# Ledger of designs, part 69: designed miniproteins, single chains

Each design is a single chain, and the fold is of that chain. pLDDT is the mean over its residues in the fold that is shown.

## One batch from the design tools (miniprotein)

Design m2386
Fold by ESMFold2-Fast:
Structure m2386 (fold): chain A 90 residues (1-90)
Amino acid sequence: SEVIEEIKKLVEEGKIDEAIELFEKNKEKLSDEEQAEIYKLLVDGYLKQKKIEKAIEIYGEFKDKFIDNDKFLDTIVEIRNKLREALKKE
């Protein structure tokens, strides 16, 4: 997806807020799998910037949207564990 490639570049450049804006504008065009990939990228991006509270907010949105979809339960657990590890290092 062209949108995913652009979001990935923005995250790699540390432009997480711009990546979120682009994601929100294109959410309806993205599959559930593509959205899950983007949520994971955004969480990782904020964690690299030590913005743990913002990473938790992104995780919360992802969890609330996908918690009833068994396909994404492992991803929800993975992100939750990353956040728990980051909180322990503070």
Scores: mean pLDDT 85

Design m2387
Fold by ESMFold2-Fast:
Structure m2387 (fold): chain A 62 residues (1-62)
Amino acid sequence: MATEEQARAAAEAGGVSVEVGKGAATLARDLGVDVAAQMVRTQGGASEEQARAAAEAGYRLA
């Protein structure tokens, strides 16, 4: 349930695309930060650090 604003904040925090940030925010809310970070890392081509930052930012705003 990520808004476009939440997706952008997550993308900025992780240095990833807005599409990846939206996925991270949605997954972090529903499944927790660790699962969201793993999915972002695998699907978005982000580093583990970037994926975790995106998931944490998305979770905080959701």
Scores: mean pLDDT 71

Design m2388
Fold by ESMFold2-Fast:
Structure m2388 (fold): chain A 92 residues (1-92)
Amino acid sequence: SLEEEAREAAESLASLPDPVAALREGFEAAKKMAEEAAKAGDKEALEKTIEEAERALELAELLEETHPESARVIREGAEEVKKLAKELLEKL
């Protein structure tokens, strides 16, 4: 369930020395992977990236009350990744 995923995400973030930096690094990696998928013509990978970004936005909503800073970083990163993946998919 989303609630279980949010709890696991919160526990994972709490185990990191700098969760905000880790999240930002993760979203930068996701953008790079989307660009590589586009170069390979991998439409399925781009569609999956959009789905994962939408899921991350849902998780951010659940984390907003308990981890507001992480939730904001997830929202911003996921929106950027989703936008990039959609633009890349349209060009294929």
Scores: mean pLDDT 85

Design m2389
Fold by ESMFold2-Fast:
Structure m2389 (fold): chain A 88 residues (1-88)
Amino acid sequence: SDSIDIEIEQLEYYQKKYGKSYEEIIEEFVNAVKEARPDDKLAQALVYLELARIAEKLGLFELAKKLREEAEKLAGVSEEELEKLLKE
């Protein structure tokens, strides 16, 4: 329903529809949030963190780590603080 609430089923749908890898689909979500909210670094960071959680569930641990590191850089806060924002 929004850019923060992303589920594995959405990625499976896009994989089937476009024939792309999960890594490519995740990159497209990253690019989409940057284009939609170029000056909103916190919104970008929250999307990166949610995509990192999805990547981890898919077994893409290296991608998940990179997305978490980029989220922390964009927000200027720790993963723990970003997780609190996602749960509000």
Scores: mean pLDDT 74

Design m2390
Fold by ESMFold2-Fast:
Structure m2390 (fold): chain A 90 residues (1-90)
Amino acid sequence: SELREKLKEARRLLEEGRVEEALKTLIETAEQLLKESKDPALQRALQANITLLESVLRAIKEGKISEEAAKRWIRASLQNLETAVKLLEE
C-alpha cells in the first residue's frame, strides 16, 4: 500500500508538471522495490529502470532533453513500476 501511494504521488506530480519531483519519487520507489524483491528477473528489470530514470534526471539537469520527452520516459517507467508492485504484493 505504501508503494502504491508513492506511485500515485509520482503520477500526480507528473500531471502537475513537477517532472523532477516525479522522477525522484519513482527512483526512490524503484530502489525500495529492488530491496524487497527476491526474483532475479524482477531485480534486473528494476535496476535497468533505475539506471534509465537516473539518466533522464541527468539529461534534464544538463538541458539535453525536452520536458515532453522526459514525461514520456517517466510515464513508461511508472507503468512498469505499477506492474512490479502488483507482482510483489500478489
Scores: mean pLDDT 84

Design m2391
Fold by ESMFold2-Fast:
Structure m2391 (fold): chain A 75 residues (1-75)
Amino acid sequence: MKVDLNHPTVQKVINFGLENELRFNKMSIEELAKELGISKGTLYKYFSSKEEIRKLVFDASVDEGVKLIEEAVLG
């Protein structure tokens, strides 16, 4: 499955997950759509499942975490 990471809607979803990780993990796809002000159908146009969104958020959080560790260790 191909997700366009440069799409504004896709970035909005991933950024929400990054900023609200604990809450995001407990939310359903319907609750996520409501919180972002979009339809469940719109989410399914860009993502195949909640698990796919979670994986993309996790990948983004790992990259951000690695940068923070590098800044703390290397300056």
Scores: mean pLDDT 72

Design m2392
Fold by ESMFold2-Fast:
Structure m2392 (fold): chain A 65 residues (1-65)
Amino acid sequence: MMRSTKEVLEEAGLSNGKLVSAKALSSTEAELTVEAVDKEGKKVLATFRVNLETGESELVSIEEL
């Protein structure tokens, strides 16, 4: 099943996501960094791996700001 970056953000309880950076890792993978707000109202940086062939997004890390 295709999971978008937005769907993964919502599943992790993050809101108001803003794309900060996008980096192509290969022809099939990209890394996205998103600034978002967690369920407690704190700003976080969420890093995602995106499979460019399937559109699947995977949350790899969350860092509090």
Scores: mean pLDDT 77

Design m2393
Fold by ESMFold2-Fast:
Structure m2393 (fold): chain A 71 residues (1-71)
Amino acid sequence: SAAALSAAGRAIFAEIERNGGVITADRLVALMREAGVSDAAIAAAEARIKELGRTVLTPEEAERLLVYAAI
């Protein structure tokens, strides 16, 4: 849902700020789950991360991923 994605975004960007401007893929996925993002959206995000070979995400990369998960 849009509310779950919004909650995930707030948690993700707070963690990015705490961690010197980046977040790991594992932590991003964990925060999406904690916020109640759907299993289908999380699976799509995980598949995209794996395909791109990303283990660490910048704020811009995290934002783009959340926007795509909303589609």
Scores: mean pLDDT 80

Design m2394
Fold by ESMFold2-Fast:
Structure m2394 (fold): chain A 102 residues (1-102)
Amino acid sequence: EKIKLIDEFEKKVRELVKKMVDEDATPTQISSALSDEFLKLSKKLKEAGVPQSIIDKMGSFWANQVMKVKIELSTNTFSKEQKIAMVDKAIKAWSDLAKKLI
């Protein structure tokens, strides 16, 4: 089901961010990785029959959340825990919207 694809994506990007933060990845590296993961999800959503207009709305909101994360990580001094919490909040905001669009 389409919701399962969103749940799997949410879990995967959370695990990815935790690993990247533990490895001291830069804000640019984190934002790039998050964008790449969405490209993979967009293909799966298209194969599952989600209309391109809905995928585009999801992608636009994801890009906005990723941009906010990159700015926040670049302009503030955060602990690893604070970095993970901020990204988790952005992922959840996106996931909540994506599930309403499906």
Scores: mean pLDDT 88

Design m2395
Fold by ESMFold2-Fast:
Structure m2395 (fold): chain A 84 residues (1-84)
Amino acid sequence: KEEEIKKKMMEAATRAAVETAKKLVEEYAGDASEEEKAEIAEANAEEIYKAALEAGLKAIEETAKELGAPEKVVEEVKAALEAA
């Protein structure tokens, strides 16, 4: 089912992107307070966004390869991630 494949790829991408973003915020903020972590995330938003997007796109490609997803489906999921 195409919808199931899209869901799995988007879930993998979202997880990879969120994990990468959290890791970078923790790397920059260390033991900072919740409020300070938010400020650091905003200050480094472009770098965090690029790293998260790259991780998400890689996760889509890896999941697509494992599931044998059609190229059209992969392109749609990549476009959806980039638009988010």
Scores: mean pLDDT 77

Design m2396
Fold by ESMFold2-Fast:
Structure m2396 (fold): chain A 98 residues (1-98)
Amino acid sequence: KMKELKEKAEEAKKYLEKIVEELKDITELPDEEEAEELQKLYAKIFEELTEELEKLGFNADEVGEYFKLILAAKLAKELLKKGYLSSAKLVAENALDG
């Protein structure tokens, strides 16, 4: 289970790196609409992922770095589906920087 979670986090990291590279020419900051949608999606995905990890017997605090990468990848993917490129880039960059 822990090995599978680590592998998912490694896949998430590669996905986030790809997003940063593909969106490197996007210099615009998220507008107010994107910021509100980002907040709503973050809250929803955070709750869903926390529930998933609890069902697997993990505490988010125990797997914090893996949780962060998986959360960011899911969030960036949903933002890209909605066309919020600036928000997707910001999420990916922030997840990779710390």
Scores: mean pLDDT 80

Design m2397
Fold by ESMFold2-Fast:
Structure m2397 (fold): chain A 65 residues (1-65)
Amino acid sequence: MDAHRRGAAVAVEIMRRLGDTAEVEADLRDDGSVDVHIRPRGSDTVEILTLDPEGRVLSRRVVPR
């Protein structure tokens, strides 16, 4: 499956908007979905967004570090 669908583009846009204010990691899945891990600087939490290949949010969760 092509992982460079709209989901990956949305992940890049999130990285661009947050800049140096957060650490952002994207994990591309075999089904074309993307897990975006957002760790704001100085935060004890990680926000995880799961995006489908079209860039729609399937899940948004905040977990403690």
Scores: mean pLDDT 72

Design m2398
Fold by ESMFold2-Fast:
Structure m2398 (fold): chain A 62 residues (1-62)
Amino acid sequence: SKEGLEAAKALAERYAKLGEEETGQPVKVKVEVKGDKAIITVESALGKGTVTVSTEDLIKAY
């Protein structure tokens, strides 16, 4: 849904900011919405990680 995508983008921005503050390195965050799930990929000089969350949980956190 539109709300799920907006919540996912907000979470991605939050992850990028926290990652940059903790590591002092640029952090790239990508969000992909697939059905009722959001796949969040975090990429930095320290490595790459992926987390999957429900769009319902993202909307609640937004």
Scores: mean pLDDT 72

Design m2399
Fold by ESMFold2-Fast:
Structure m2399 (fold): chain A 68 residues (1-68)
Amino acid sequence: DGAVKLSILLLPVLAKLSDEAKDAIGEALSEAARAGLSEEEMKEVVLKTLKEVAPEELAKEAEELLSK
C-alpha cells in the first residue's frame, strides 16, 4: 500500500522519466516493501534513487511533492 500511494503521488514525475529510471524506482520500491520498510523510509529510498537516475529538476520536483 505504501508503495502504491507513493507511485500515485509521484505520477507527474514518473510520467516524465525514462523507462530505465521508472524501472529503477519500481525495483527500489519493491525491495523496500519486501524489507518491511515504513512509508517514511520508502520515501527516503525513492528520493535517493531519483537523485541517482533522474534529471536534477525532476528529482527536485519529486522531493517537493514528497515533502508536502
Scores: mean pLDDT 78

Design m2400
Fold by ESMFold2-Fast:
Structure m2400 (fold): chain A 81 residues (1-81)
Amino acid sequence: ALEEGRRLLDQAVELGREAIRAAEQGDAEKAIELGEQGLRAGVEAGKAYFEAGDAALGAGAALVGVGGYVDGYLGAKVAEK
């Protein structure tokens, strides 16, 4: 369970970073797509950690996914202009 959560959390963090970079480069479509993938991975990591009994780590993993999505979305809106 923890290993699964760790893999998904690492994936969420990396996807969030890639979403931010895509947004900074003006690639709105890629930023949103990567942000959405990061959000899904972060939520799945959070669920895995909650099932393992680590509520704090679960909440943190989910927030990482949300943060990446938000950053990608906001960057995409800036790139549109």
Scores: mean pLDDT 70

Design m2401
Fold by ESMFold2-Fast:
Structure m2401 (fold): chain A 70 residues (1-70)
Amino acid sequence: EEELIELLKKSIETFERVLKDLSATYSDEELEKMIELFKRQVLEWARKNLSEKSVEEIEALIKESIEKLK
């Protein structure tokens, strides 16, 4: 479980970096679509593979990451 949570944290950080690079090329609307797709995919995976408590932690991490991007 620790390995999976660390992997998800790294994936979220990588996504944040990629989105910052893409912000020079894409509109705010397109960036919001990318954020929503990422959020949906991560949460769907987490709900299938992790406990409810771990899912809540992942939801909080995604929320924090999205706030940094906006």
Scores: mean pLDDT 74

Design m2402
Fold by ESMFold2-Fast:
Structure m2402 (fold): chain A 100 residues (1-100)
Amino acid sequence: ADTLSLQITTNYNLGLTAIQEKNYDLALDHGEKIKEIGIQAEEQGNIDLAKTAYQRAADIYDTIASDPETPADIKEKAKKGKLDAEVQLGILDIKAAVFR
């Protein structure tokens, strides 16, 4: 595992912990960091790592958005973050299909 893979795992675990502690702002920040790592992995040509990062970010955002205790403004940010991560995953899948 490279440094980016470790950063994805660390931010994912910290994000889940923040959700359990009802610290939704911190959880949202960790989701955003994972998404940024996904972009960096994609720029480096590591498509498998980028897909892992976007999926992990989407999972954090979905968990935040699905929690009934999440404040409305944070819930909307989480929904937008999830949609962005899912769009990035879809773009990578289309690119892979074109070069088959």
Scores: mean pLDDT 86

Design m2403
Fold by ESMFold2-Fast:
Structure m2403 (fold): chain A 90 residues (1-90)
Amino acid sequence: SEIIKKAEEIRELLGEFAEYLEKYKETGSEEDKEKAKEKAEKAVELMKEGNGEEVREYLEKALDDPEKAGEYIRKAVEIAAEAIGDLYLS
C-alpha cells in the first residue's frame, strides 16, 4: 500500500541520515553534513503537514549536537511513527 511504502521510505531516509551524521562526526566533512540534511529533508517531505516540521527540528538538533544525536533521532523516529500510525488508525 502507499502508506506502507512511505513508512519504508521514511525509515530508510532516517537510517541514511544517521549514517551520514556518523560519518560527519568522524570526518568533519561539510559534504557528509549536507548529505545528512538532504536525507532529513526528504524524510520530512513524506510526512503529514506539521509533524514533518517537528521531525526536522529534532534532526537539525542532532546535526548541531552530535553527542545528543541519539536522543534527538529517537524523538524524530517516535514522531514519524506516530504520524504513520495516524494514517493507518484514523
Scores: mean pLDDT 77

Design m2404
Fold by ESMFold2-Fast:
Structure m2404 (fold): chain A 66 residues (1-66)
Amino acid sequence: MTVAELVEQGAAHYQEGQEALAAGDRAAALRHYEKAIEHFTAAAEQGSEFAREEAEAVRARLEEVR
């Protein structure tokens, strides 16, 4: 999977997590945030500094929601 594909999937999962939270489904939101972190971390390991920063932001959001 390319860096661009990993970033796209991370962003999609983050959006799904935000939508789940807005619907009151905290458990679904946490699962989506965890998936977003997985994809952004994979992109960061391939050298994406943008993805590293996004992974940190999603992790902060995950801890806020817990």
Scores: mean pLDDT 86

Design m2405
Fold by ESMFold2-Fast:
Structure m2405 (fold): chain A 79 residues (1-79)
Amino acid sequence: MEAAREEAYRRGLELVRRGQVDAGIVEVVRLGGEAGLSPEEVVEIAQRALEDAIPGLRLSPEEAEVMAEMVEAMNKARA
């Protein structure tokens, strides 16, 4: 769902640009999970928001794994 992806990306980008990197990541997970996006999609949106806000900033493998687990749990709770 394009609108949900755009909202998660925009909100993440805004928070990261303000120096709130952790809050931006959490907000992308929350919005993506609520919208029913896959763990892979949410991780991709977060990586894109980080890179676009601060060139060269990346998710660590552990951060990406935790993000994917959170989204998976949200999708299961919703089902």
Scores: mean pLDDT 80

Design m2406
Fold by ESMFold2-Fast:
Structure m2406 (fold): chain A 96 residues (1-96)
Amino acid sequence: SLLEEGIYYLVKGQEAFKEKNYEKAIEYYSKAIELFEKVDKNSVGVAVAYLNLGKALYELGNIEEAREKYEEAIRRAELAEDEETLKKAKENLEKL
């Protein structure tokens, strides 16, 4: 399913991030977002993927792009009623 494939790429992105392969993490998180949006644009998966994409962009020094992804993570987390991702996205945005 597209949902299972989205989760697969989200996990691969998290693995790449832990290895500090931030460019690969960005590629995987971007694929996860595309797949999750095809299933449900208001899903928790979309919100989490945008948060993680923002973190990877921040680590590469792409501060403006990181800000945009954190703001999108906030919007998607509100739609998904995901209080944990909402809190984390706001905290990361304030640290920029």
Scores: mean pLDDT 89

Design m2407
Fold by ESMFold2-Fast:
Structure m2407 (fold): chain A 81 residues (1-81)
Amino acid sequence: AADTLVAATRAVAREAGLSPEQMRILDLSLELQRARLAGAPAAEIEALEAELRAHAAAHPEAARAADAVLQANAARIQALA
């Protein structure tokens, strides 16, 4: 399931032609989703959420673009997970 989510997200990112900053936000979002699916400790999930928020605050346009790609493909990514 997690591996399928990773593969699906990478395919979406390749199709979207994400910038390096957009890829950093996407990678953090992917790690957070993997941690949640794996039942990682709450502390690990909180740390990933904090890191993602920090990067999003530093690069709001990149964060919006990465989020838009994930949102637009959420059903497809979830169906493959």
Scores: mean pLDDT 73

Design m2408
Fold by ESMFold2-Fast:
Structure m2408 (fold): chain A 93 residues (1-93)
Amino acid sequence: DIEKLEEEGENSSVEEQLEVIVEILKKLGIEVSEELKEDIKLVLTAIKEGKVTDEAIEALVRITEFVGVRLGAVTDLEAAKARLEAALARARA
């Protein structure tokens, strides 16, 4: 029973985090395309599973460039994305 709740909670956590990020971006005046949602989900899934893929790294770069351009000088978000990329790179090594 606990394992089933943990599996459900794990899947729900990625979708919940995606929804929160989409809501924040939308409130900041950034239109979230389906492609951007897929990129964010791919990165969140890679973090959750501890699996680093080239696709997840590329998705992170696309997210950072897209959001960075739209938000301008939002250094906190860019720093967070850079830390995530570094963590994924370390897991890959």
Scores: mean pLDDT 66

Design m2409
Fold by ESMFold2-Fast:
Structure m2409 (fold): chain A 70 residues (1-70)
Amino acid sequence: SKLEEAEESVKEAMKSAVEEVKEAVKKGDKEEVKRILERMKLALEDLKENYPQLVPIVEEGLKEAEKIAA
């Protein structure tokens, strides 16, 4: 279904974003870390309006990314 395809795409996007945060932290690039986190937060706000059922996936990914960035 379209929802299952969207869910898989969002899961992969969150995995990629978390890996990008890990790499930025390893490089000491605080500005890049901030940009990635801001991008994830904007995606969360968009999904709240259009695909509320996918919000938990993005919230979980954002929490993991924020823990790595801390």
Scores: mean pLDDT 82

Design m2410
Fold by ESMFold2-Fast:
Structure m2410 (fold): chain A 87 residues (1-87)
Amino acid sequence: SLYEKIAKEIVDKLMELYEQRGLEGVTLEDARKIVKEVLEKYGIKLTDAQIDLLASAALTLVERVKRGLITKEQAVKELADMIKYLT
């Protein structure tokens, strides 16, 4: 789905930053920037509050993936579901 494509790009970009900077090097501001850029690319308009919610969720989900607690596929599905319900 479109939401799964958006969620996958957000997760992929955050995981790339984690590989470059380590688990403690990626901030909520980094996640917010990625979420905004990806949403703009797909023409999705959300409020700043909704973007903040998605950024926080994406950061938490990617941290869980990097710690081996969940799979990347699970993180993408959960984030995609959030995007779907916010739009």
Scores: mean pLDDT 86

Design m2411
Fold by ESMFold2-Fast:
Structure m2411 (fold): chain A 93 residues (1-93)
Amino acid sequence: DEIEKAYKEAEEAGQRALELAPEEHKTLVENAVDLILEAVERAKRGDILSAEIDLGMALISKAVLKLTGAPQEVLDALDTAIEAVERIIKLVK
């Protein structure tokens, strides 16, 4: 199942971002990961608009993390999770 595979990828990448996050970035990384996982749940329920809003907010959180000097490995892990959610939204639409 492509959706289950993408969900696992989002979850694993989100966990990796949290593991790699320095203390000063941890709260914003946690917020981004929560938004990513919430977007998956909302997409699975057919609430595509709310899922897209959550994904947009996660992208804004990632942009703030980049501007505040978060490590590239954290940003790369968040990108992997975000791309997995984008695939889920596309598959559910």
Scores: mean pLDDT 86

Design m2412
Fold by ESMFold2-Fast:
Structure m2412 (fold): chain A 103 residues (1-103)
Amino acid sequence: SLKEEVEKKFEEALKYVDEAIRIAEKQGDQKLALELGIQRGMALLSIGVGKLIGDYVFAARGLVKQMQQGLDIAKKAGNQETAEQLQKALKAAKEALKLAEKL
């Protein structure tokens, strides 16, 4: 059940990233959408590797790092709506890390 809670928080963080990408695309900011898409891909890689090696802390740390980088990118772009979604993604990622540390 604790692993399921961690994975649910991974899914929650990724949903906020998907919404951030959707907002950037709708606003015509293709550069921001692409940069956030790269951060999303790197987050999925960290989750995938962590799950394969049985290290959910590694997975969650990777997710936190990519969400923080995505937030910094959105803030630098001056896109407050995407930054708000990425702040929610980062919060979910940090909650996943706290849960993973209990495994």
Scores: mean pLDDT 91

Design m2413
Fold by ESMFold2-Fast:
Structure m2413 (fold): chain A 109 residues (1-109)
Amino acid sequence: NDKEFIKNVLSEIKTDYPSNQEILNIAKKFNINFQPSDIEAFAKVFLENDKDGDRTISPSEYPNVIEALNEKLNLNVTLEDLKLADVDGDGKIDFKEFLALVLLKKKQQ
């Protein structure tokens, strides 16, 4: 269940902005092949699309985020995937939720 996977990943993230090593450790725990270059790529997508500077991805930013993730990481992200990452249901995806989504999509490759 994709929703349970997102929740399980979120339970392992103890800070709002985990370090690269913490991200790699989480990926390893879930048996996901994840590289430092993957971290750099998705972090750039998050930062480039945080247009409001509030450290979240809003619904108006979703189309650009989907395009950038699919172009840079080949993850085949959809709007429904972003809804899974929005665990709080507030329409805003924070960095932890975004990381959990990227790990889910990487696992599905």
Scores: mean pLDDT 80

Design m2414
Fold by ESMFold2-Fast:
Structure m2414 (fold): chain A 64 residues (1-64)
Amino acid sequence: SERDAALVAEGRALVAALSHPAAFATIRPADREAIRRYIDAMRAAANDEELAAAMRAYRDWAAA
């Protein structure tokens, strides 16, 4: 779906951006563990559906 395609694109961009040590170092220490686990889940995604689901979970966490 268009929504899933957008989430896949966002997840790929987020993984790319936060894979650089300098970018990850800008994250607040309290959030680093959670963000690392979401990025690891996105990287481990076997297909676009899993990546979209991981990105949705990240968005829900970030909005809390």
Scores: mean pLDDT 82

Design m2415
Fold by ESMFold2-Fast:
Structure m2415 (fold): chain A 70 residues (1-70)
Amino acid sequence: MKVIVLAPTITEAVKKALEISGEAYAVPVDERFLPLAEKLAKEKSVGIAGTGPRGQELARRLAEKYGLPV
């Protein structure tokens, strides 16, 4: 299963993604990247993880909206 990793910076997102077994998408919590995060969340076999308060809140909202494991 691919995992969307939401983090305050791209560096933190990449670091967290490297800790995940399998494929991961490193996405910074930024208004520019919200459409990308939503597009990825629509995939059939995607999990989601957030780090930091803003990343965790966005992960929660996308998980609720698209029925994703967090």
Scores: mean pLDDT 73

Design m2416
Fold by ESMFold2-Fast:
Structure m2416 (fold): chain A 75 residues (1-75)
Amino acid sequence: MEEKRKEAEKLISEAMKYVQEGRIDEAIELLKKAAELFKELKDSNSLIAIGMMLRRLGAEELAEEVLKEAQELLK
């Protein structure tokens, strides 16, 4: 469990670096991978955070998908 969380956090850090460099599409791909790991961890709060980041980057459809998955975990 801890290893998957560390991997997801590393992906978010790399994604934020890509955002700073203007590499938005690459940042979105890393956030997508991080979301998959947090989904496996059933961490709704982290999925909400990633969904909000994706929306700010203009990936609205993917953001809605991730936020919906977070909502399903909150049932």
Scores: mean pLDDT 84

Design m2417
Fold by ESMFold2-Fast:
Parts: C-alpha cells; structure tokens; sequence
Structure m2417 (fold): chain A 87 residues (1-87)
C-alpha cells in the first residue's frame, strides 16, 4: 500500500540519517527523503504505480549522486532501493 511504503521510506531514512555524524549532512538527507515521499505521493496520485513512482525518483537520485554536487544523494538512493525491493 502507498502509505505503508511512504512510512517505511521515512522510517529507514530517519534511521540511516541518525548514523550520519555531520548535522548539516543529516538534515540534507532528511530533507531529500521528505522530498522523495512528497514526489512519490504526487506521482501515484497522478496515475503512476507505486513501483513506477519509486523507479522515477530513484533515477533522479542516481543522476544527483553521479553529478557529485549533492552530498547525501547516495544514502537516499540506498534507502529508496530498499523500499522498492519490498513492493
């Protein structure tokens, strides 16, 4: 279910962020996780499946990680992929 997947994404994101020593990086990761939750919800409400919405957000996060200009994108990507494995 959409709500269960979004709750799991937030839970895993908060858990992963708690292991980050830098407060600034921790807040950046949490912000990106919250943004991903909102984007996934919007995409599903717009007619995409949960799996399609997750895959689209994952692709965007992979692009950000590969550009190496957004710290924490790799951490968010790992969390998104873990949620996708459960749907």
Amino acid sequence: MLEEALEELLRLGEERASTIASPALREMVLGMVRGAVETIRLLVESGLSLEEALQRVISSMEALRNMEIVPGAGTVLEVLKEVLEKV
Scores: mean pLDDT 85

Design m2418
Fold by ESMFold2-Fast:
Structure m2418 (fold): chain A 68 residues (1-68)
Amino acid sequence: SMGLAKVQDFLTLLDSGVDPRKLPREQQERLYQFVLDLLQNEGKLLEELGLTEGVEQMLRLLQEALEE
């Protein structure tokens, strides 16, 4: 499913060890929208996979980076 593919992309990002705060602002904004979309539209799938906290943490880091 499309939701599962998005979750797999998120897991790949976590496994890469990248610090989202070090990304260029344009990439931070795109990642923020991606993570926000996951929480808003794939919340049940994230809960079933135990990923909700990880996604929320990523969203918080991106919010802090974008607020400067």
Scores: mean pLDDT 80

Design m2419
Fold by ESMFold2-Fast:
Structure m2419 (fold): chain A 65 residues (1-65)
Amino acid sequence: SEDARLRALFAQYDDGSGVISLAALRDFLRSLGMDPSDALVATFDRDGDGVVDWAEFRALVDALS
């Protein structure tokens, strides 16, 4: 299923904490042909904790689909 593929991709960057770093998010965006600025990356970190959880990652993928 699509969820299984997305979870496998998320797990590639997840260290077992259930979140990924902004650096991992930058690498993901670059793999899509994007050149992420600091401002763009900061937009995905709404709560300022420096990480992106599964729900935020899924919402990003859905927005890009």
Scores: mean pLDDT 70

Design m2420
Fold by ESMFold2-Fast:
Structure m2420 (fold): chain A 90 residues (1-90)
Amino acid sequence: MREREELGRELGRELTRHSGSGATIDVILETARRLGVEEAVRYAEKARELLRADTPENRKKASEYLLKALRLLIRELGSSAISEGSHSAS
């Protein structure tokens, strides 16, 4: 199994529903920790803290932090040199 590929698929699914799911933060945080992207971890944690207050302003700020974390994670996943190894020739 490739953790990076699995996390990439999960992250992609969450990006589609990121506009309303608290579970999205957990997926982002786990992905960031596994990839070792400390900056993304920090952004996801800040977003989580902001959402505790549950105000419109904090929701906007949290969304900005989550988007920054997602962009960092997507870049890290996309920079994989061997993301589609020749595991099955067709």
Scores: mean pLDDT 67

